# Designs tried in a protein design run: designed miniproteins, single chains, continued (4). Part 22

Each design is a single chain, and the fold is of that chain. pLDDT is the mean over its residues in the fold that is shown.

## One batch from the design tools (miniprotein)

Design m12782
Fold by ESMFold2-Fast:
Structure m12782 (fold): chain A 75 residues (1-75)
Amino acid sequence: AEEFEKALSEALKYVAEHGTPEQVEEALRLAQKAVNAYKKGDFEEAFRYAERVAEISGNPELKERVLEAARKLLE
């Protein structure tokens, strides 16, 4: 459960270090929506927002890590 928030936080940190200000703002907005959906038990919505954050990062390893953590919410 906390693995999802941790993976999402690491993707956000990467975007903050390597992304544009616009990418950072969008990633923060989407990550907040992902965490809110997760806390409400809407795991499919949490997955969709987390996938978009991972995509913004541009890092394939972080994308796989975020998607794996989010997938575990559905199983």
Scores: mean pLDDT 80

Design m12783
Fold by ESMFold2-Fast:
Structure m12783 (fold): chain A 65 residues (1-65)
Amino acid sequence: GPGGEAGAAAGAAGAAAGDGTGSGMQRVILNWKGEGKEGALAGAAAVAAAGSTGGQRSSLFGDRM
């Protein structure tokens, strides 16, 4: 389906960004470790991110309608 081709490109871009741009991952780790507010804030952030991002992805690939 149309989602397969877009999904592969998105996955490759994400992996490349992470691996190619090591600084990006280090920055996230430092921010989370240094500025992290324990599991409570991480959980809230994950829920917010999942809701927003999930909606976008589900709208694009989730339904054939």
Scores: mean pLDDT 46

Design m12784
Fold by ESMFold2-Fast:
Structure m12784 (fold): chain A 61 residues (1-61)
Amino acid sequence: MELSEEQRRAVEEAAERAAREYGLDERQKTLLRGLLEQELKDNPEADIEAAARRLAEALRP
């Protein structure tokens, strides 16, 4: 579960952009950030922005 400060910032920025794009509320944005951090931990080579959009889409009905 070791993410660098730079990776954490990238996750925050990607989650913020995806949440804004998909109209997620603050609670869903927090969940998206957590899921995105886990995704990157499990696959450090993951495209953060693509993962953020995929996860954000899954959080919308």
Scores: mean pLDDT 78

Design m12785
Fold by ESMFold2-Fast:
Structure m12785 (fold): chain A 83 residues (1-83)
Amino acid sequence: MKEVAEALRSLAEAVEAGAPDQEIANKDVSVRLLIVAAEIEGADPEKLAEVRKLVTEASKAWDAGDRQTAAELYRKAAELAES
């Protein structure tokens, strides 16, 4: 899932850089749409489930104001999506 991995890295970098909330929200939506596209294209369901779990945990960390944990979880999701 190369496009998912690239979008997740971009999202992690935006979180780390302190980008505006709207930019982070837009990147999160793009990641979720790319995950749906990967599912339609027949990506591994177990890998998709774990990537979705990490993205959900990262979004919760971001909502709680924990930018470091959010960025780390988005990067972990990107590494899993690339493998």
Scores: mean pLDDT 86

Design m12786
Fold by ESMFold2-Fast:
Structure m12786 (fold): chain A 60 residues (1-60)
Amino acid sequence: DEEKNILLNILKDSLKYIKEELQEEVKEFIKELEKNKDKMSYEELKQKLENFAKEIESKL
């Protein structure tokens, strides 16, 4: 689960580069990923991150 923790930490660090209006949504998404990380494979977690990133990018 080292790779999962690295991805989640990178995402947390990236919060400072996200618009204030979107930070709450991103923080809640990170919490849900952390809550469910033991129930997901690394590939599933990465896929969820990719899909969410596309969603956030569309709101930029």
Scores: mean pLDDT 76

Design m12787
Fold by ESMFold2-Fast:
Structure m12787 (fold): chain A 58 residues (1-58)
Amino acid sequence: DDKILEALGIAYGRGLHPIDFGVARKAIEEALKRDPNASVEELAEAGLEAARKSRLSR
């Protein structure tokens, strides 16, 4: 859980909008399930990418 929260914090610092927080968190959780050893930076990037795709699909 700490790793997910840390990744969300990094994503927020890199421009993640609060509206996309739920989408980003879900993407980070799924990325961590696929690779439990993924770095916090890799998880943050997954969250940012999911938020970007969610916006483009609206």
Scores: mean pLDDT 79

Design m12788
Fold by ESMFold2-Fast:
Structure m12788 (fold): chain A 103 residues (1-103)
Amino acid sequence: LIPELVEIARELGEFLSKAENGQLTAEDLRRASEAMERAAVIAEKLGQPELADEFRKLAETFRELAEQVESGADKEEILQKAIEVLRKALTVVGRLIADAFDR
């Protein structure tokens, strides 16, 4: 479970780097959504249902952003929102990793 969380954090870090360089795609946002769904399952297995709920909300937000990119909405506005959400996701994953090590 912890190695899977570390891998999710690595993927999110790559997406954040791409977002900061203006290279984030709708596919990257869908992959971020899938990573959040995986993190939610891990959080439930670790007895953290509130964090699991937070990850599912993040997954929905990434999916919405991917749809906005594909619909041709303002890419600069979407990119700024993606950076905010990616930073939030990394913080939540970090909290789950820290809690897992304290058990």
Scores: mean pLDDT 84

Design m12789
Fold by ESMFold2-Fast:
Structure m12789 (fold): chain A 67 residues (1-67)
Amino acid sequence: SAKEKAIAKVKELEKEGKIPPLFADGIIELIKAGKYDEAIAAVRTLKELGIISDEDADELIELIEKA
């Protein structure tokens, strides 16, 4: 499912060191809870702060929007 793809992408980014574990866990919890708008807002904030790359953030947002 799109939800499973979004969670898998967050886990991949965490494994590659592209997102801190604490933020990865928070985003996964929001997705699992069906809080997609909050998950997207969190990813956008991390993108604005430079914590996650623009490319990875935009790809993750697209996956969450399809969930």
Scores: mean pLDDT 87

Design m12790
Fold by ESMFold2-Fast:
Structure m12790 (fold): chain A 97 residues (1-97)
Amino acid sequence: TEVVRELLDEVLELARKHASPETYARIEAEAERLREALDRAAAGDRAALEEAREALLGLIRAAEPIKDSELTSRLTALALTLIGELIDYERLGQPLR
């Protein structure tokens, strides 16, 4: 969804400011994996939902060294929003929005 993509962009922007180059590279790789999985899921690839969950967990782990409250807040909002949408998609048959 647009909200998930906007939150992901905000997480990447904050990570660019606060992370080491090595930490940022890991975050960027997991963010790209998440974007690709979401695009495939939106196109009807149900197998991509599990990949989106794994990419979200990878993103959270990659961001762990960053001690920034704003990044933590945005990452939490991203995780809650995405998990809610994935539950709605799987359980209620609602399309990704």
Scores: mean pLDDT 79

Design m12791
Fold by ESMFold2-Fast:
Structure m12791 (fold): chain A 74 residues (1-74)
Amino acid sequence: MVPSVDEIRAEFDRRVAEIRARAPPELHPEIDAMAAVGRALIDGGVREGRSPEEIRADADGHVDQLEARLREGS
């Protein structure tokens, strides 16, 4: 089953919100900035005609980078 772009956006936003909820307040601006970049990547992928699977992979990779930054900041 291939997710829709709307499902990819919803999952990305949900994962970011969960990360943000667990992060200390001083990291929230960095999380918000990285989330904005991730949303731009999804929108760019849609505009460029990339497959939903490719868009999801890019979004997941970006969230993984965000989680890695939180581990480094802890």
Scores: mean pLDDT 80

Design m12792
Fold by ESMFold2-Fast:
Structure m12792 (fold): chain A 63 residues (1-63)
Amino acid sequence: GAGARAREAALRAGREGDGAAAASASHQVNMHGDREGARLGAEAAREAGDEAAAKTAFVSYQR
């Protein structure tokens, strides 16, 4: 479904260092109720060194 696709996109973008794409995909994952996937995407963006995008994704994950 859309949530699973968004989760895969977030993790992939994070691995490739595309923090903005990871943040956007992480928000979509969170909107579909996959909080854990959203958190993993936010951490992947941070590991890529895109701190601004990682913070945006992390805010999307927060309750």
Scores: mean pLDDT 61

Design m12793
Fold by ESMFold2-Fast:
Structure m12793 (fold): chain A 78 residues (1-78)
Amino acid sequence: SQLQEEIKLAEERIKGTLAAEVPEGFSPEADALAIKTSLELRLTPDPEEQARLSRKLIEIHRAAHNGDLEKAKEIAKE
């Protein structure tokens, strides 16, 4: 419950950051997806779910590094 509230607060803070003026080349969307997934990983006690979220986080970082934000969003949706 507390971690779920922390995830929501993190999402709101990130949304605020995304609404601000950002430098060219900065990817706040990819950062937001990675942070959310990281917090979800902290929330789950299930080892299989931890493994899934860890792989998901790696895939989000990989897609973001390649500039593929749409792929990063799709991975985060799973």
Scores: mean pLDDT 64

Design m12794
Fold by ESMFold2-Fast:
Structure m12794 (fold): chain A 103 residues (1-103)
Amino acid sequence: GEVERLLEEAERLLRQAEELLRQGRHDEALRLARRALRLVMEAGKKLLSVEEDKEKILRAIATLLRLIGAEFDASLIADPAEAARVLLEATREGIEVLRELLE
């Protein structure tokens, strides 16, 4: 469905950003990391709009709060490589949790 498509796109951007970090292309990695994180947030919001299970709703909310927190933390980091790493870690965890909730 649409949630799975968003998570697949986010994972593709995540892998591209990790490769750019390895190449020292930190500003480009940061841009892709921000895009990947936003796609995971969209996936979480769409999941919440159709989910009726209370435990899954709470886990999705917790995931969205972690992603929002990571975006805020990254905005305070001057080093683009450090900022990208924070966003990519949160994005990876968000993809994993939201995929579990689709099962």
Scores: mean pLDDT 90

Design m12795
Fold by ESMFold2-Fast:
Structure m12795 (fold): chain A 60 residues (1-60)
Amino acid sequence: SSALEELKREALARLQAADEADLPAVIRGLPLSEAQKARLLALLARGDRDAVLVAVQTLG
């Protein structure tokens, strides 16, 4: 698989295993751009954990 596919799988595994209180720290630790992290944190702030997972899965 490509490096991006490996990154997506690792990111999803970390996000799915994390407690809700730890999600902001997990997102900030992901090897993503600052713009991508800001988008994920904004989705999380809206209480939409599933949207965070979908956004990671749909990274191009």
Scores: mean pLDDT 82

Design m12796
Fold by ESMFold2-Fast:
Order: C-alpha cells, then sequence, then structure tokens
Structure m12796 (fold): chain A 65 residues (1-65)
C-alpha cells in the first residue's frame, strides 16, 4: 500500500514535470498528473499543492482508493 502510493506520487511528479517542460501552466500540469496517476494506478489523485520556483517543482498529493 505505502509503496504503491509512493510509486504513484513519483509517476505523477514526473508527469507534472514533463507537462511543465512542455509549456503547460501549473494548473494544467496538475490535471495531467492527476489523470496520469488515475489511469496508471487506479487511485483517486488530487494535487493539493503545486509550487514552481526557479524551475524547481514541488508537488503534494492526496491519494485514495
Amino acid sequence: MKDRRQQAAVYGNNAVQDALDAGKSPEEAAKIGEEAVEKKFGLKATVTRLTVQDGVVSVQWELSE
């Protein structure tokens, strides 16, 4: 359970970073990450906080079944 949630968060972080690198807004990147996690892991995924400062991305996730 915890390992699966950690894998989902890492996968989501990568999807958010890729979207931002592609020129998406933080809000759009968060949605892309949420959808990617839900499709891959079958978890309900919500980005509760997303901050971008000098290219450094920090994402907080709420994951549920």
Scores: mean pLDDT 79

Design m12798
Fold by ESMFold2-Fast:
Structure m12798 (fold): chain A 61 residues (1-61)
Amino acid sequence: VEVLRGPFAVAFRIETLLDEGRVEEAKEFMEKAVEKYRSLGDEKTARRIEEEGRRLLQEYA
């Protein structure tokens, strides 16, 4: 998927990848999503995605 619809879709994808054990892909997807929202000027959404993604990654650590 090349297009990111919104923060809820991003969070769902990260959770799905982590649930499948695809930790590196989840990290990469989180980074791409954060960069995408920052490029759009949506710093608040970018920060939220980064914080939620880090929390999810920590739960699977």
Scores: mean pLDDT 74

Design m12799
Fold by ESMFold2-Fast:
Structure m12799 (fold): chain A 56 residues (1-56)
Amino acid sequence: SLSAPGEAGEWLARGEAALRAGDFEAAQRYVTRARILAPDNPGVDALGRRLREAGG
């Protein structure tokens, strides 16, 4: 998207922060919210994969 990051981008940023903090449950919830808002955003799939790799 050429527009400024939307609400999905904000949830992805929160998910990244939660993942770095080791809060996998919060990270999963934030990824899920971002996916609902922007299911075609590659950042959602990328963060989801990283979360699976980090959390088991």
Scores: mean pLDDT 78

Design m12800
Fold by ESMFold2-Fast:
Structure m12800 (fold): chain A 92 residues (1-92)
Amino acid sequence: LTKEDFEKAVELAEGLLKQAEKLYEEAKKKGLVSPELEERFKEVKERLKRLIEELKEELKKENPDMEELLKLVEEIDKELLKLAELVDEILK
């Protein structure tokens, strides 16, 4: 795994979050989002934004901690899965 691999992971996560936000806003305008789904979406979105920012900050270091980078990517992947499940629930 290289620094470029982690930079690509950031780009992918940011892209997926942006797409999910767009789908969420469209569903909310159509009245398809319950208060419970809105709260869950907000929580996952805030966690993802924080994890992506932490990954970006670690990557800015002259000698990034590879173990920390791997941990952050794993946590981001878990939150992205939750985001995908929420989007699927909204679209049903």
Scores: mean pLDDT 85

Design m12801
Fold by ESMFold2-Fast:
Structure m12801 (fold): chain A 81 residues (1-81)
Amino acid sequence: SEKAKLVAHAVGHILRAIGSELDGDYEGAARALVEAARDYVKLGEYEEARKLAEEAIRLVREAGGSEELLKEAEEVLEEAE
């Protein structure tokens, strides 16, 4: 089903985020978390989406990332409220 595909896609993005953090690629990790959060918004899983978007915002602010990526994470957080 499309829902099962979205769940698999979201899990894939979370695994990519973990791998990126282990490699010290915090911008890549934040991007993957934003993608996972968007998938959870599409699934109606707003609490999970919010947690992932908040973690992406934290990574961008503490470790560095683009203003565009920060804006994308903040937009997903707003959609998850």
Scores: mean pLDDT 85

Design m12802
Fold by ESMFold2-Fast:
Parts: structure tokens; sequence; C-alpha cells
Structure m12802 (fold): chain A 60 residues (1-60)
């Protein structure tokens, strides 16, 4: 695989991890809106779709 493909896979994995951390934070009493905004910002920094990340946080 190309370097670009490997970097994309890493970014996608980090995005999944951010969603998982966000879900755990909400389960432990964190403010849902603050967690959604954090997940959105993390997705944006990783070059991923922020609305898709927030949807995954809410539904999965």
Amino acid sequence: PSKEEIEREIREALGRMAVAVGKLAVENGADEKEVEEWVRRMAEKLGLDPEEAVRRLRER
C-alpha cells in the first residue's frame, strides 16, 4: 500500500477511537453537547466527516 493509504487508515482508526472515547465519557457523566463538539473537532483535525463522526457517537 502507498504511504497515503496507510495514513488514511491510521486517521480512520483514530476517528473510531475518538468516537469510542466520547461514548465512554458520556456514559461516565460528561456533557453530551461538549462531547459531540469534541468529537466533531477531532474528526475535522483528522480530515474526516465531522457530522458522520457525531452520528456514530449518537447511534453506535
Scores: mean pLDDT 80

Design m12803
Fold by ESMFold2-Fast:
Structure m12803 (fold): chain A 70 residues (1-70)
Amino acid sequence: AAEEARREGEEAAKILEKQGLPKAAEYLRKAGEKAAEAARAGAPPGEPNPAIQEALEYQAKAAAEVKAAE
């Protein structure tokens, strides 16, 4: 559900903030919001949803921040 996706992103973001990765946390929140937006809009059959692609991009940015913090 849209609220569940947003909540999941927020919970993960709080964990990242506690680990000293506030930028990764922010990207993860954005990813969760975009995932929730995609869930609300519905997925047309056979076509990519722009919101899901944005969610994946924010997930990749969050992962890059975590990797850079090594």
Scores: mean pLDDT 73

Design m12804
Fold by ESMFold2-Fast:
Structure m12804 (fold): chain A 87 residues (1-87)
Amino acid sequence: SIEEEAVVLAREAIYYAKKGDFEKAEEYLKKAEELAKKVPESAAVLTALGAAYYELGKYEEAKKYYEKALEIAPDNETAKENLEKVK
């Protein structure tokens, strides 16, 4: 599904960011965001995008995605825990 593809691309961005390959991380993140536009209310996609921005050190963007994920799924523990890291 488009949701699964967007999550996979966001996870690839996280993988490359953790390796210090920020060019590839940003390429995968951009692809994930393009797919995310087709599924704007997927808490899983929004949480994965937030995590990718966090690994890139872009904490304001990470915060926005985690907050949006919690608006859709207030009980999402991953988004709650990750949001605390960017406060």
Scores: mean pLDDT 85

Design m12805
Fold by ESMFold2-Fast:
Structure m12805 (fold): chain A 55 residues (1-55)
Amino acid sequence: SPEEVLQQLQEVSRRIDQLLREYEAAPPEERPALLERIVELRDEGLALYQQYQAL
């Protein structure tokens, strides 16, 4: 349902916000791994948003 997709989008946004805070607090050596996780979640969120728009 559209409501379920919106809930998934909210969860992805929440996790991205958490990782961005970790990224800002992390030493430079740890940031690439955190950035990869952020990019993966961003791409997941974009796919979910496209699914929502197609409904």
Scores: mean pLDDT 85

Design m12806
Fold by ESMFold2-Fast:
Structure m12806 (fold): chain A 83 residues (1-83)
Amino acid sequence: NEEIKKAIELLKEALKRAKEKGDKKIAFQIEQALELLEKAQTEENIQKAIELLKKALERAKEKGDKEIAELLEKAIELLEEAL
């Protein structure tokens, strides 16, 4: 699924940015979402990943982390398209 592959690439970039900024909570939520998507690309795992990423997105917006927020928004959109 090309949408999920693109989402994973965006999430890896967002994770790198979160680690560089020292944001352990956002990094952990992205890592959990990636683990679900890499384990099995089932509808249930995609929905669980979206939920984790929406929480990470809320935190990124609260902190003013615009780059991380944009990457997460694009990844969520691609995952929702894959459903």
Scores: mean pLDDT 87

Design m12807
Fold by ESMFold2-Fast:
Structure m12807 (fold): chain A 74 residues (1-74)
Amino acid sequence: MEEAEKLIEEAEELVRRAEEAFRAGKLEEARRLLEEAIELGKKALELAEDRETIVRAVGVILRAVGLLLDIELA
C-alpha cells in the first residue's frame, strides 16, 4: 500500500497546484498538472487494495477531472 499512498499524495499535491494555477489564469499549466494528477490517481487505483485507499484514489481523479472540465468549458 506504500506505493498507492505515495501516488495519491503526489496526485493531491498536483491538484492543489493546478487549482492555484487555474485561479491565476495559467490554464495551460493547470491542464498539464491535472493530466498528471489523473494518471497518478489511475495508477494508485490499480494498486489500491482497501476501501479507504480506493475512495481516496477515486476522489482525487474526480476532483482533477472536474477542474479539467471547468478549464475546457471556460
Scores: mean pLDDT 84

Design m12808
Fold by ESMFold2-Fast:
Structure m12808 (fold): chain A 58 residues (1-58)
Amino acid sequence: ADPGEALETLQKYLKGEVSEEEAEKAMEELAKWLAEESGASYEVALKKVKEELEKMKK
């Protein structure tokens, strides 16, 4: 999992350049990376990633 590439994909999604399916894949990859780094569960990490993405939406 490469967090930089996942974040780039999510930025593209916010601009409407990628599909929701691609954005979901990027969120899953980022959540797995966050769970590994922080020691949190995947479910908690995924929820955190989705909350951050919602805050970024206009």
Scores: mean pLDDT 77

Design m12809
Fold by ESMFold2-Fast:
Structure m12809 (fold): chain A 87 residues (1-87)
Amino acid sequence: DDFSTIDKLKKIIEENPKDLESWKQLGELYVKLKDYEKAAEVYKEAIKVNPDYAEAWLNLAKVLEKLKRYDEAKEAREKALKIDPNL
């Protein structure tokens, strides 16, 4: 189930913090569950581990828009596009 997958992904990330795909999957699961605050925390931690992870910046922006944090969302989107203009 989604909760078992969350626990598994958290363990993978704890063992391999540079596993960007696991960070992405964890954030996407929280979005699926509509836990946008947890999704934002996950993407912020992914960015802390890899600041050049353009997709995490873009996904953070989308989640911040769901949370009505529009100024922060704009900044995150601009960071994503600066790293990867082809997003």
Scores: mean pLDDT 87

Design m12810
Fold by ESMFold2-Fast:
Structure m12810 (fold): chain A 63 residues (1-63)
Amino acid sequence: SSMERRREEELRRQIERAIEDNLRLLKETYGLSEEEEKELRERMRKVAANGRKLVAEQRRAQE
């Protein structure tokens, strides 16, 4: 439904903000290059997507 799509978009926006916040901290700590930042951003996006899938699977397994 349109409402579920809007909730998904809001969640994706919040996840992207969290990824950028984490990357900023890592850049400050490690002095990342542009290539390292890009690789890490892609990895973080994959982790976030996997986390959502695992939560959905765990909830289905408990019902």
Scores: mean pLDDT 80

Design m12811
Fold by ESMFold2-Fast:
Structure m12811 (fold): chain A 84 residues (1-84)
Amino acid sequence: MLDLEKALIAYHEGKYEEAVELFRKALEKNPSAFVYLLLGEAYYKMGKYEEAIRYFQKALELDPSNPVAKEMLEKAREALEKKR
């Protein structure tokens, strides 16, 4: 997916808001646990931990055995709790 490739490039360049928009476009064409995971990671990098948690949960709904999504969900919950 061209939108997913562009989103990954934006994410690695630290352009997280642009990455989020491109990941959302990729999701419209093909809902996938992988795209939800990447959206969660982008929000996590932006310090938007509540949004990160929501997308990691959606990734786990589609792929409950994904160890990366489980680890990132725990990490985002810890970060949110520390900021409270």
Scores: mean pLDDT 82

Design m12812
Fold by ESMFold2-Fast:
Structure m12812 (fold): chain A 58 residues (1-58)
Amino acid sequence: SHEEAAKIGAEGGAAAGRAGMSAEAAGQLNYWQAKTSGGDEEAAKEAAEAGRRAGEEA
């Protein structure tokens, strides 16, 4: 679901940011994580954006 994908993306992005990964890289990583977890394109884009923002704030 979109909400689950966004939550996973935000958690992953924050962890990646704390590990020193760029926000853009964290977003891309979360896009593929959502896609490989069975998310559709909308869910993957939502996860990517959530991850990118969380990565920037971490």
Scores: mean pLDDT 71

Design m12813
Fold by ESMFold2-Fast:
Structure m12813 (fold): chain A 78 residues (1-78)
Amino acid sequence: SQRALDIVHEAAQRAAAAGPLPPEVQELLRKAATAAQEGNLEEAAKYLEEAAREAERAGRLEAARVLREAARELERLA
């Protein structure tokens, strides 16, 4: 779904607004984008939730909140 992919890309951009995201978060966002492109919204949301947890562990609290919000939006579309 293009809308799901747009949600992932916009969340990634907003999460990175205060600076570059950790590599682990970037990898999870790539997986979320792939799942969203393939129409697997539940898996895309799962990867966004994992990305948020990794961002939180890295002290990127605002990024984590943005990514969790995007995960919930994808779950509503599923």
Scores: mean pLDDT 86

Design m12814
Fold by ESMFold2-Fast:
Structure m12814 (fold): chain A 98 residues (1-98)
Amino acid sequence: MEELEKGRELLEKGRQALINKDYEKAVKYFEEAIKLLPEDSRERAEALLLLGVAYMKLNDYDKAIEAFRKALEVAEKVGDPFLVNQARELIEEVEKKK
């Protein structure tokens, strides 16, 4: 039922919300995208990573770390070294703020 296409569209809407600094809206779009994207996909890992970024911008560091750790798990499963490194760096960055 084109769930993948809807997931990709929501991921893009989330990215646009981040650019516009509409961080709460970005969170909602990424949460919806994550539900529609395949469990072990690069796009789901990216959505989880960007969800963490949105939470970090909202100063919700606990939710940001949770999202980044989930992104790292998916990125490791799909074998994407770029997303793995990004998630690790962002976890370290947020931990420094605590």
Scores: mean pLDDT 87

Design m12815
Fold by ESMFold2-Fast:
Structure m12815 (fold): chain A 78 residues (1-78)
Amino acid sequence: SKYELQITILEQVLKEADPNHPLVWLNLGEAYYKLEKYEEAIEYYKKSIELAKKSDSPEAKEILKRAEKLLKEAEEKL
């Protein structure tokens, strides 16, 4: 579908920009959540959490808290 193609392009662009940044995976998770693709959103939130845990920066801690909250919300949809 048109949305599937758009997500594929977004995934390529974001992964090429900085695949190790937790915010990239958080944004992908949120995009999939809005499309009600909850299992895929969960996998991207988990990746964001994994990467965010590797940094002690205030930004990484904020991303971690957001990703953990969104992960729980997505799991409740299943």
Scores: mean pLDDT 80

Design m12816
Fold by ESMFold2-Fast:
Structure m12816 (fold): chain A 65 residues (1-65)
Amino acid sequence: SDSEVRELLEEALRAAEEGKEDKAVELLVQAKKLGASREQLLETLRRIREAGRPATAERAMKALS
């Protein structure tokens, strides 16, 4: 579960970097359902913003609320 959460967060960042916004959001929602902490989710959103995808990060943050 812990390793699966980490894999989903890494896949979400990669999807966001590739411009696959819907996939990035879906992967982050899946990570939350599998027990990703608020801190892990916020850190991944920060990294997505720093990768030049602030719109994807904003949409993901809204979906995670």
Scores: mean pLDDT 87

Design m12817
Fold by ESMFold2-Fast:
Structure m12817 (fold): chain A 61 residues (1-61)
Amino acid sequence: MTELERKLYEHVRAKLRELGVPDELADRIARYLVDHIFVDSVEQGDLALEAALPRLLELFG
């Protein structure tokens, strides 16, 4: 991972844990999102995560 990718990964993982996602599942989702989805701002990414969470849980749970 680049330094930027690592920071995005850690941010996404922390946000998912705030939303009540278990650590193991948050780790898997965060890796997937960092690798496949690029966002222009942290705030927009957080809103998108909240909206997409039910679908992400279906894919990874």
Scores: mean pLDDT 68

Design m12818
Fold by ESMFold2-Fast:
Structure m12818 (fold): chain A 64 residues (1-64)
Amino acid sequence: SEADELVKKAEEALKNGDISTALELIAQLALLAQQEKDPQKRAQIWKQVQELQDKLLEKIKAQE
């Protein structure tokens, strides 16, 4: 799915330390969640957004 592709790209960006790309991809995933009309799928995408945001914050903290 489009959400799964965005998650994979965001995880790759985070692994590579590409904070700007990770931020952009997480924002795109959040927009996709807002457009999702199925409440179960929407909740799942928002959970993925939260997990990626947590990983992003850890990467930022590692850079001070």
Scores: mean pLDDT 84

Design m12819
Fold by ESMFold2-Fast:
Structure m12819 (fold): chain A 67 residues (1-67)
Amino acid sequence: DERKKKLEEELRKLLKEFGYSDEEIDAILKKLSTEEQLEIAVESLKAAKGELNKEEQEEVRKKAEEI
């Protein structure tokens, strides 16, 4: 799926910015099997970088609790 590939690529880029190795990133991606899990991971890392406001961070937290 094109969308899933884009999320995986975005997550890989964000994880590299946080100092993860390619091997560690591959292990993380292997554990995230659904598009929804990938989306939550990407949004969580963007929140950690300060790219989301408090309201958006709360929505990400709620989505993570549903998984």
Scores: mean pLDDT 73

